# Ledger of designs, part 65: designed miniproteins, single chains, continued (3)

Each design is a single chain, and the fold is of that chain. pLDDT is the mean over its residues in the fold that is shown.

## One batch from the design tools (miniprotein)

Design m10391
Fold by ESMFold2-Fast:
Structure m10391 (fold): chain A 70 residues (1-70)
Amino acid sequence: KVDGQISVGEAYLLMGDYEGAVAAYQKALDIDPSNKEAQAGLAYAQAKLAEARGDEETAAKLREEAEKIA
């Protein structure tokens, strides 16, 4: 279920595993590409991953996109 993948993504974000979060939200979108919660979660997880990699400019843009989707 898409809800299950969203919950897994949230758990990975809480653990600081941003790569795992991206993968989980991407699986949610593979099930339902129109799910706005999964779209926002993916953008947010990608923003956190960019922050962890030191790419603050990309992270800021992705955070703004996540806020617009949610």
Scores: mean pLDDT 77

Design m10392
Fold by ESMFold2-Fast:
Formats: sequence, structure tokens, C-alpha cells
Structure m10392 (fold): chain A 71 residues (1-71)
Amino acid sequence: MALPFEAEVKLDVEDPNAKEVDLSERIAAMARAAGVDLKPEDIEVKALVTGYVTVDGMKTLGISSLKIKTK
């Protein structure tokens, strides 16, 4: 990517037991599927996970914040 970009979005309440999870490879794969040539090493996507929740019988990540950084 040509310009550095950094953003943070809070999606839920803060949890002191939240763990940071790297989603860079997943986001890069989704971008490539959409026709954008994006490599996981060119981005950093971190989510603070407060645990897993069940929504309509499916296990989903409970996310307190999402941080996106590009190189």
C-alpha cells in the first residue's frame, strides 16, 4: 500500500481478559477474493476478543475493538 493508515473501532465494552487476535491473513484473503491485490504482510489487523458468543446457533467472536494498520 502507498500510504500508511491506522484506525481503531470499538464494537463492544472493554474486558480486562480480552485477547488480541491477528486477522491480517483473513482480511488479505477477502480483499484478494474481491479483486484487490493485498498481502497479509502489507497490513496488520488486530481484534480485541472478549470471548465467543452464540448468535443463531453459530459461534461468533465477541469483539471489543478492531485496529487496522497498513504499511
Scores: mean pLDDT 63

Design m10393
Fold by ESMFold2-Fast:
Structure m10393 (fold): chain A 63 residues (1-63)
Amino acid sequence: SSMARQAEIEAKEKEHLIMSIVLLARRLGMPQEEIEALEEKMKGMDIDELRKEYARLVEELRG
């Protein structure tokens, strides 16, 4: 159904963004326990919150 397809697309985009954020956190040297806590927290975030977190970590890597 169209509703199920939309939910799948949104879930895939969130999953990809969470994975990207986790990889950035690892590059910044975040401890494993903090990464695990961040992953748990991010599963409850909406797409806009995840995009903001991604942008924040990208800037942290640059500075």
Scores: mean pLDDT 82

Design m10394
Fold by ESMFold2-Fast:
Structure m10394 (fold): chain A 90 residues (1-90)
Amino acid sequence: MYEEFYKKSVEYYVKEKGLEKEVAEKLAELEVLTAKAGEAYLAGDYEKAIEYLKEAKKLAEELKDKLPKELYEKLIKGLEEAIKELEEKK
């Protein structure tokens, strides 16, 4: 499942968003991490969900100089808000 999701995410970022393949691949990896966080959340594993979101945030920070500023800021804010919400549920 994640292999197909990863491939589709790469295609989306390259074809629809016009991003370079290397950047698209890192964003697709981030999307897989956020999907895994969602699955952990649905299973009630908030600690694991937070781990995946922190990994996704670290990967997003590596893309700071390679993403449009608006996209980077939205991505970081979304990840920080998700982590905060889950930490409040622990």
Scores: mean pLDDT 81

Design m10395
Fold by ESMFold2-Fast:
Structure m10395 (fold): chain A 58 residues (1-58)
Amino acid sequence: MSPLEKELLELIKEYLKKKKGLSDKEAEELAKIILDQIKELNALEEAKKEVEKLLKEI
């Protein structure tokens, strides 16, 4: 996994934990699915910006 992919995975995981109250395990499993979707869309940098923005709003 690239450094950007690892960073984005952790950001998505934190967002899911804070916004939806998911456990660490559930958040990690969903974050991996979301990350794979983002990778297929070639939108890693755009997704990072969006997740960082969403985390600031919580």
Scores: mean pLDDT 80

Design m10397
Fold by ESMFold2-Fast:
Structure m10397 (fold): chain A 58 residues (1-58)
Amino acid sequence: SELEARRIIVLGEAEEGVYRMLGASSTPEEGERYRREGERIREELEREGRELLERARQ
């Protein structure tokens, strides 16, 4: 559903925020890895959410 698609996109944004905060509390090297992982998860969920949105409009 469109609601589920939007929820997944927002969840990805929230996950990125959590990983950013985890990175801020870690060593610089670990912080970079957390930030990169959060970005990856957000991009993946945004892609999935957009695909679900297109399917819901059919």
Scores: mean pLDDT 83

Design m10398
Fold by ESMFold2-Fast:
Structure m10398 (fold): chain A 56 residues (1-56)
Amino acid sequence: MKKEKEEKLRKIIEEVLKEKKSPDDKTVEEVEELAKEIGLDNFQKILAEVIEEYEK
């Protein structure tokens, strides 16, 4: 389901922001794949939400 992919994407973004580390190549590839699967609108919404929670 799209929801499962959205949850997976959120977890990856949270880990990257929490650690303040550059994401691994595999992580970048996985994010790109998930973004394509869930659509850009959903990707942007999740990204904005996670950034707000963890960076401000």
Scores: mean pLDDT 73

Design m10399
Fold by ESMFold2-Fast:
Structure m10399 (fold): chain A 61 residues (1-61)
Amino acid sequence: DVDELIALLSDPDPEVRLEAAEALGRIGDPRAVEPLKRAVATDPDERVRGAALRALARIGT
């Protein structure tokens, strides 16, 4: 499940990437930390970058 959501962070549809980032934040699995940091740095959609940043804050340490 988490691995599938991490893969969806690379989906061509920004709505799919947004939903994946939000879901990863709610789940809180630390395996998502590096993929979410990449999304914050590189995603062309501002909403997706914002969601990834919020997800990282929720995951914590």
Scores: mean pLDDT 84

Design m10400
Fold by ESMFold2-Fast:
Structure m10400 (fold): chain A 82 residues (1-82)
Amino acid sequence: MSEEEILEEFKQGNKEAMIWIAKNLDKLDVEKVAKALVEAGYIPESELPQMIEGGKEAIVAAIYNANPDDEELKKIFDTLPA
């Protein structure tokens, strides 16, 4: 699946796409993923600069906060540096 395809699935609320993005942020453009979070409605546009500055850690936190009962996303979040 291309980056464009996975981001589109993510915007549609596909759980598998969210988990894949969280695991593979090193392979993705952090700014594109942050913009996808805004387009999906997970964060407001006003938080976009903060999300880009926070990078991978901020993005994983935002995805997990939108899905707090997901064990896989929690495990990914728990591996982030403090």
Scores: mean pLDDT 77

Design m10401
Fold by ESMFold2-Fast:
Structure m10401 (fold): chain A 69 residues (1-69)
Amino acid sequence: SLEEAIKARLIALGVPEEVAERLARLAVEAIENPEKQEELLREMRRLAREAGLSDEQILAAMGVVLEAA
């Protein structure tokens, strides 16, 4: 599935599995609901920061999500 593909790429970038799962779920929701996209992308950045991801990891993770859209 798209969600599993996004999750796998995030894990490959060093994102912890639990965080990658949550981010992949939000990414799919953002793709399916364009009207909520800005809100969901902000929530994804917030979750990544709270999880302790570096700025470089956050940028890479957001790139994966945007490529999937």
Scores: mean pLDDT 81

Design m10402
Fold by ESMFold2-Fast:
Structure m10402 (fold): chain A 91 residues (1-91)
Amino acid sequence: EDVGGELLERLEQEAKDAYQRGYEAGKNGSAAEQAQTRADFDAELAARRAEIEARAPTSTQESVDGELAVLDAIRKAFEDGFAKGVAERKA
């Protein structure tokens, strides 16, 4: 089966979800809600990174690097969405 294709589709969906989460927080959130959403998102990504690193000894380096790159892409999508939401809040 095309494991690579499923991983790419999952990345695209997770990136879209992260972008929307950031966008909503930036556009509609209070300062406290924005801080909470960022803290929750950071904790979720940190937990996923720790899980990937914990199983690295039983995985290929390419698999580990690929999963870490996915987390980096998800974070970028969140930050892009947040910046867009903040910008539109004043327009």
Scores: mean pLDDT 79

Design m10403
Fold by ESMFold2-Fast:
Structure m10403 (fold): chain A 60 residues (1-60)
Amino acid sequence: MDAEKYFNEAIELIKQGKYEEAQKLVDKAVAAAPNREKALEYEVEFGMALLEDAVKRAFP
């Protein structure tokens, strides 16, 4: 089970500005999720991380 590992790696890539690589890893996390609720949780958390990154970059 590597869903959590893929998700954590995606979040780190967002911090590095590697958004395309982060998207590929979150897609793998969603595909490897044990159920639909966990898959949706990953998608929501990923979106929140992208918003946080955007705010930090706009207001450094």
Scores: mean pLDDT 82

Design m10404
Fold by ESMFold2-Fast:
Structure m10404 (fold): chain A 100 residues (1-100)
Amino acid sequence: ATSSGGGTFPVGSSATLTFTDSSIATTSQGWNRKAEGEVGELVASISADGTTTSYAERVKGRFTISKDNANNTLYLDMKDLQEEDKGLYWLSTKGPGVEL
């Protein structure tokens, strides 16, 4: 498994989280987030075939989850980043987390 795209980003900027693993094409994935002192939340999810997505209300219109099953890669495109978007991000389908 390989992940990339973590780091510190200014408010109003964009970032993409990328995760590559052989299980991507055969499993559903969810990106979870936890800010310091807050409870964890599921921010975006995608079905195994990539046809069904869901988003938390706080990120709708700003975050887009997608996957390339041919290349076993999952993407979370994040636009217009807010201070509330800071925190630890992790996949609910058995992968390493990334920090923003």
Scores: mean pLDDT 73

Design m10405
Fold by ESMFold2-Fast:
Structure m10405 (fold): chain A 61 residues (1-61)
Amino acid sequence: MREKVLEIVRKAEELAKTMSPEEVIDYAKKMAEEAGLSDEQIETVLRLVKEAIEAIERYRA
């Protein structure tokens, strides 16, 4: 997996502490688009971000 995808996912995980899940997903999508990632890479970023948010929410349940 490309290093840029992981960088965006890690930033989204930090933002998930202070922002709503919807805001984090929107921000991650914008970061991926601005970084010039392909549609497949953007989908991978969004999938990983959603998985990270779900993991965080399980601890807050």
Scores: mean pLDDT 76

Design m10406
Fold by ESMFold2-Fast:
Structure m10406 (fold): chain A 68 residues (1-68)
Amino acid sequence: GAVDILKSLKEEYEKDPNYSASLVGDNKLIITNKGNIEQLIALTLKLMGDYPDLTVSLSGDKIVVTAK
């Protein structure tokens, strides 16, 4: 389900030294990258395409992924 996708994404990006990922409650994932907005924009677009059933947005320097 959507919650399992968020957990998998959290584990994936937590392992990448360029990103940090944290779960907020059961349905929201926040991904950050320190000082690279171009990478965040590119990742936001990628996640929007890969996971159309999730709400993906860029809020300042953070990617917010929410289960619908």
Scores: mean pLDDT 80

Design m10407
Fold by ESMFold2-Fast:
Structure m10407 (fold): chain A 80 residues (1-80)
Amino acid sequence: MAEVDRLVKEADETVRKAEEALQAGASPETLRKLGKEISEKIHALSDALAATTDPEAAQRIVEALQKAGRALKAISDALA
């Protein structure tokens, strides 16, 4: 649980940074770096989801994955 809590918090923080960068009109370089960080968090969350047997932990991971995926899509759209 502690590792899942930490991973979800780190993912949420990275998503917030991405949302702030998008609102501020950050450079394509900054957006690409944030996109890479979000992709890394998505992989870690996916691994945690596959390893968990706790339904509450699974739901928290799924919610974090949905937020991260949405942020990654927003970055991709901004870079298109």
Scores: mean pLDDT 85

Design m10408
Fold by ESMFold2-Fast:
Structure m10408 (fold): chain A 87 residues (1-87)
Amino acid sequence: MTKEELEALTPSQQVAVEIGKTLAYIGIGVEAALELRKLGVPDELIDKVTKYGAEKKWEELLKILREAGVPDDFIERIKKAMEEVEK
């Protein structure tokens, strides 16, 4: 463990950071997909939201959430999560 963490001071550290960001983006997409599922949105649109989250297509993701009638407070939470990952 500790030795692998020290080796992350090389180019491999940047790969680990990108993996962490990818997992965070997947998490955002999953949270949005679960909220859409609660509203009875078709699976086809839920799949698109998950894909847009992974591809960082935030405008397309937010558009689907708004059109599906997701509460504004939830949309603001997703926006905040996206901003925190992009730091």
Scores: mean pLDDT 68

Design m10409
Fold by ESMFold2-Fast:
Structure m10409 (fold): chain A 68 residues (1-68)
Amino acid sequence: MEKEMREKIEEVRAAARSLAPYDPEAAEELLRLAEEMERAAREGDFEKAEELYERALRLYREAVRRVR
């Protein structure tokens, strides 16, 4: 679980980096969500971390749709 969650957090950070040139506000929101996921995982709240991951995926999808 922890290794898997770490990979998901890095995935969200990578998504933020790819969005930053096109939608800096969405990129900042994704980075904030990644930070919250990391805190939740550190505290052992993997259910919350998964919930935040799903939120990040939805945000990324919507931001990509707006850009293109």
Scores: mean pLDDT 82

Design m10410
Fold by ESMFold2-Fast:
Structure m10410 (fold): chain A 72 residues (1-72)
Amino acid sequence: REEALELLKRAGEAWEEGKLEEAIELLERAAALLPDDDPLRAAALAALAGAYYEQGKEEEAAEYLARARAAA
């Protein structure tokens, strides 16, 4: 869980720097480390939905948003 928190922090820093592709990679890694019932996983999936939406990838964004809602 601590490793996932560090990845989420790094993803936030990458997003602030406009490194959206790097932020997505870090968020995917964080989500993979978290169990299905952890609210941090839902948060990581919601952040992934936002990142894909920013890239104009609406289909991928919708998929991650649905997964985030199911996880919450």
Scores: mean pLDDT 78

Design m10411
Fold by ESMFold2-Fast:
Structure m10411 (fold): chain A 78 residues (1-78)
Amino acid sequence: TEWEEKLEEARKLLEEADKLAESDPTRAKELIRQAVLKISDAMVEALRLGPEAFAEMQKEQAELYKEIQKLMDKIAAG
């Protein structure tokens, strides 16, 4: 579905951000920003589909935000 595609795009952006976290933290932060926008778009689409899709999306959002926090911590430590 469209929201699952948006989440996959967000995951790819976060994977790229992780590769750049030490060498280009400015670019890594921009990729994280783009990933957050994709996650937000996915949430809006899941909300339109109904409560079951929204609940599934909330679980995925929680995991992705943990990944974002780890990336932000990695950037701050470097």
Scores: mean pLDDT 85

Design m10412
Fold by ESMFold2-Fast:
Structure m10412 (fold): chain A 63 residues (1-63)
Amino acid sequence: ASNEEIKKFALEEVEKASKIMSDEQLKKYVEGLKFVIEKSIKNPEEAKKIIEELEKKVKELLS
């Protein structure tokens, strides 16, 4: 998958998870997604940008 596809997947997954998971469960799930992103994306700068986008989305969902 492309880096853009990985980003879209992660953002969609966290949004879906936020509707069925508690805040604590969602936080644990997001840590797992960050790990997968870091392992799947060869460029560390691109991985960091996607993780930052994911963290922003999580904060918005928990607000």
Scores: mean pLDDT 80

Design m10413
Fold by ESMFold2-Fast:
Structure m10413 (fold): chain A 58 residues (1-58)
Amino acid sequence: PLYRALKDVPKVTPAILELKKGELVELLREVDSEWALVRSLETGEEGYVPKSVLEEIE
């Protein structure tokens, strides 16, 4: 499913995907209740982001 970043996500660790507010991502896996593995549709990069910063738009 497609999601949009509700706010900027800084790259605080190598595992975190850096996102800008409004950036579109594809959900690859729900890791747990708080984290998701996603892929940026703009860069093709994969990484983990908090679910709380994602809005479903499909």
Scores: mean pLDDT 82

Design m10414
Fold by ESMFold2-Fast:
Structure m10414 (fold): chain A 51 residues (1-51)
Amino acid sequence: PMPELSLGQIAAVAGILKAAIDFSEKYNLVSPEELERMRELLRELEKRYEE
């Protein structure tokens, strides 16, 4: 079963993920494919926050 997250928890995780994406891109810590997967996850989380 998937854990249920509050809107505040989703917003916090999305914010952390956004910062992690920016940091990883700046310092080239992950592959472009991994960065795109992180961006897709961020878009999914932000959609949940908007609903």
Scores: mean pLDDT 75

Design m10415
Fold by ESMFold2-Fast:
Structure m10415 (fold): chain A 120 residues (1-120)
Amino acid sequence: SMEEKAKKLAEEAKEEVERLREEIRRLRERMEVGSEAEQGRAAARIGEARGRAEAIAKLMEKLEPLVELAKETKKLAEEVAREADEAIDWADERVGVGPAARAIAKEKAEELTKKFEEEL
C-alpha cells in the first residue's frame, strides 16, 4: 500500500538523518583543530549534509498525512539542519566560507528534492 511504502521511506530517511547528524558532528570537531583549508573543506561537506537534511524534511512533510514517523523524522531533519547551520556560521566567522557552504547546501537540497519528486 502507499501507507506501507511511506512508512518504509520514513524509516530509511530517519536512519539517513541520524547518519548525517554524526557526520556533521565529526566534521565540526575536525574543523575546530584543522587548517583554514581543512575548515573550508569541512564546511563544504557540512553544507552538502545540510542540503540533504533539508530535502529529507521536505519529503517527510509530504508523507506526514500517511505516516506518523514522517512528522518525527521531519523534526529530526530540521534539528540536524540547524546543527549544520551553527557549524557553517562557526567556520564563516573564521575563514569566510559561509556563503560557499550555503550555496552547496541549496544546490544539494534542490537536486535531491527534484529527484524525490521524480521518484514519487
Scores: mean pLDDT 88

Design m10416
Fold by ESMFold2-Fast:
Structure m10416 (fold): chain A 67 residues (1-67)
Amino acid sequence: SEEEVERARKEIEDFGARLAATMPALEATRQVSERAEELARGSKNPAVADELRRIAEKFREQAEALA
């Protein structure tokens, strides 16, 4: 459901915010991308998996731009 997608999005946002307080931007961005990919692979909800893969790809691209 949309609510499940929004919950997954919030989980990744909260994770990223915690990392941003403790490490350099490039490393934080890479870890967010990896975490989103891991959660996508574990998800049985296709809509949640697709949204998490989209987030992972976006953060991977941001990491490339920061490197």
Scores: mean pLDDT 83

Design m10417
Fold by ESMFold2-Fast:
Structure m10417 (fold): chain A 59 residues (1-59)
Amino acid sequence: LLAPLTQRELSVLALIARGYTNKQIGAMLGISEHTVKSHVTSIFAKLGLTSRTQAAAVV
């Protein structure tokens, strides 16, 4: 997936697809859990997704 995600959003999406929690993703990327949650919301809005299960299926 290239458009319309930023590099950071792609990294977050890849980790969601592998089953990591927002807290684990934050630790892996060096950002807060709250920042991860904001990225997840943005990714879901951009891709028309409503759940983590759908996000995992896209990747």
Scores: mean pLDDT 78

Design m10418
Fold by ESMFold2-Fast:
Structure m10418 (fold): chain A 45 residues (1-45)
Amino acid sequence: KEEEDLKETIEILEKQIEDAKTLKNYGFVDRLEAELKRIKELLEK
């Protein structure tokens, strides 16, 4: 369940990053990319 939830969160974050890049909100992109990296590291453990 937690592993499934993390994968779903990754997909949501990737979409939000793409949207934020379209809006050129690079501060938000940076924060989302940091969160995405954190979630991916948790999933790889």
Scores: mean pLDDT 79

Design m10419
Fold by ESMFold2-Fast:
Structure m10419 (fold): chain A 61 residues (1-61)
Amino acid sequence: GVKIDLSFYDSAEEAIKALEEGIKKLEELYEQATNEREKALYKQMIEYYRKAIEQIKNGLP
């Protein structure tokens, strides 16, 4: 038989929403930043969040 646990979907969707909001904020900060170090940090954080979203969409870690 097939068993479906919907609590997993709620958690995944909430995580994706939080990460997407984080990316939007980081992209804004990246565009506003003039410091090379800050730009690099924001770029790394954006890439990390994008990878996390991809993993969640692909069935989670």
Scores: mean pLDDT 73

Design m10420
Fold by ESMFold2-Fast:
Structure m10420 (fold): chain A 63 residues (1-63)
Amino acid sequence: DEKLRKRLLEGAKKIIEEAKKLGDKEALNQAEQAVEILETSGDLEKAKELLLKAEKRLVEKHL
């Protein structure tokens, strides 16, 4: 599903930018792992889970 992969990649880029601004290394690592998965294995479910965890972390730690 190329359309879903593209949407997840765009979401990951935004999360990476936000994690860098906030200095959150764990959220950055989770989002970067999701990008690697989307670019290599295509495991969209695992990538999606990592992005959700990174986003939740950014909200909870920097609320």
Scores: mean pLDDT 81

Design m10421
Fold by ESMFold2-Fast:
Structure m10421 (fold): chain A 86 residues (1-86)
Amino acid sequence: MPLATGTVTATFESEEQARKAAEEAKKAAEAAGAEAEYSVEGTTATVEIRAPSLEVARRALGAALEALVASPGLTSIGVSGDAAPP
């Protein structure tokens, strides 16, 4: 099975908001069937998604994006990897 990846990087107003948002994004991606890991550096949260297919990776990336956007204090967001929009 091909492996597909996606990474979301989001900056928030505070480190607490970034960490909470990253935790919710990880849960959302895992619920979509992907493996997810997060890291927080200052106010910036990064969520890395790995999936057995591009379709699962895209669904998981979408779920993570929705969780991050729903979180208060979001100032910027970016995506990269196989699952990222063109």
Scores: mean pLDDT 80

Design m10422
Fold by ESMFold2-Fast:
Structure m10422 (fold): chain A 61 residues (1-61)
Amino acid sequence: SREEEIKERKEKISEALKKAREIHEENPDHGDKELAEKLKEVTKDIGPASRELTLEDQRER
C-alpha cells in the first residue's frame, strides 16, 4: 500500500510537469528557470516524493 501511494504521487508529479510545460509553452513570459521553480512548488504540495527533489537541491547549496 505504501508503494502504491508513492506510485500515485509520482504519477501526479509527472502529470503536473506535463501541465506546467504546456502552460509554459502557451505563456512564454516565463523562462526555464522560473518554470523549474514553479514545478518545485507544485510538487511540494503533492507530498513526500517531491521532498527528495528539494533535498537534492538543498544539498547542492
Scores: mean pLDDT 61

Design m10423
Fold by ESMFold2-Fast:
Structure m10423 (fold): chain A 72 residues (1-72)
Amino acid sequence: MEAKERAKRVLREYAEELLKKLSEVKSEEEVEKARKKMEEELRRAEEYLSTLSEEEVERILALAEEELEKLK
């Protein structure tokens, strides 16, 4: 259970970091469209994570944390 909740948090943090970087180069209108798209993708990703085993989520979490660090 813990791994799934952590993975969901990392995915949301990743999305917020992407939106933050977009806000530096894109208009508010474009950032809002990106936010809507990301919210939909996050919902799908969170739903998918809920169907996986803790071990599978741990693997995905490690990859997601690496990608998040690349954004920072």
Scores: mean pLDDT 77

Design m10424
Fold by ESMFold2-Fast:
Structure m10424 (fold): chain A 68 residues (1-68)
Amino acid sequence: SMEEAIKLGEELGRAVAAGDEARARELARRLVSEFPDPKHLKAAADAAIKVGGERALELLKEAAVEVL
């Protein structure tokens, strides 16, 4: 759901802000694999950027190339 995607995006943002790169990569990969709907991914990315900045978006793009 959109709500679940946003929540996971927020968790990604927090992991990025905390400097936990391993967790951030895991969360980015989960977002891309569990939420294939582009609208859900955009909402999650927006939430992640709000908390963790541009690095969160970089990790999401990297995960998308790897898992899609």
Scores: mean pLDDT 84

Design m10425
Fold by ESMFold2-Fast:
Structure m10425 (fold): chain A 65 residues (1-65)
Amino acid sequence: SVTSEVALDLLLVSAEFEGLLESYREEDGTIYVYFKEKTPEAEELAKGLEEIAKDIGKKLKVYYL
């Protein structure tokens, strides 16, 4: 839904602002998220992002640097 897409965008922007993300990108319906480090906070955020991505019909791939 439009609301779920907005929620995903807001979470990604918030995580980047908080310094949790190195970068993110979308390609062919897959969202690639690069976290600076593997922390419990990053793992919880990744789980939330995966649930929202599933709701909007997109795939999520998570990487920890």
Scores: mean pLDDT 78

Design m10426
Fold by ESMFold2-Fast:
Structure m10426 (fold): chain A 66 residues (1-66)
Amino acid sequence: SATIERLEEELKTVKDPEVKEKIEARIKEMRELEEKLKTETDVTSIIGYQLRIIGDELDIELLLSK
């Protein structure tokens, strides 16, 4: 997705290896959740995956803020 691609570009500018590792872990989870959404038919699960993706994006934005 465009959002994940933007976050991966931002990740390239991160100098702190611990922060970089945390952001990489969140991006990985977002990609895995996007893959699950392609085949998921349960509405509750779809909502849960979407909310977790939003949570991961917010966590990354917080880690990128100074």
Scores: mean pLDDT 82

Design m10427
Fold by ESMFold2-Fast:
Structure m10427 (fold): chain A 68 residues (1-68)
Amino acid sequence: GPVAEEAVRLAEEALRLAEEGRTEEASKMMDKAGGLAVKALAQGDDERALEAARLLREASRVMKERGG
């Protein structure tokens, strides 16, 4: 549903920001995407919510790799 798609979109943006070294902006997007992913799981959009979670895990990995 729309909540799950927004979670994925924000998670993709968080990953991009992390790859650019924009750590503060990436963290903000990760927090927002994470909240929407939890809401999407509660609504039964499991596959799309889990995709958002996977992207957020990758963003976290990139931030650590970049020293943030």
Scores: mean pLDDT 85

Design m10428
Fold by ESMFold2-Fast:
Formats: C-alpha cells, sequence, structure tokens
Structure m10428 (fold): chain A 78 residues (1-78)
C-alpha cells in the first residue's frame, strides 16, 4: 500500500507500507518522508503494538490520520 501525504505547503510525498511492518516503522517512514516531527503518532503506534496489531491498510491509515492533524492523506491499495 502507498500513502500519499499532502503537506500544508501543498507538497506531496509518498510512503510505501509493506505487509507485516510494525506501526513504529510506518511512523518512522512518515517522519523521514515529510520532515515533520510526528511524536504524537508514536502514541498511536504504541497502542497498536500493545493491542498486538500488525500494520495492514486500515492500521496504516489510522496512524497516518493521527499524524496528519493539518495534513491530507490518501491511501492507495496496490
Amino acid sequence: MVLTITLPDGKKVEVEVKEGESPFDVVDKMEEATGLPLAFAYIEAAVLKIAGETVDAARAAEIARAASLGLEIEAKYG
């Protein structure tokens, strides 16, 4: 799955999420791709990890939404 993130300045970045990645790996990729400090998204990632969840399309979208207060995100399945 690919997440397309639109930054507040209108720039778009893509983050590839692979099956079986941890929620923390997704947050780290989002931070690197956007250049934004996403510390609050680590709380969501920690909750998902405690719940025993692996990153699927829905979990990645939840992390992205939590990270994206002020960002527009589109999830692409492929």
Scores: mean pLDDT 64

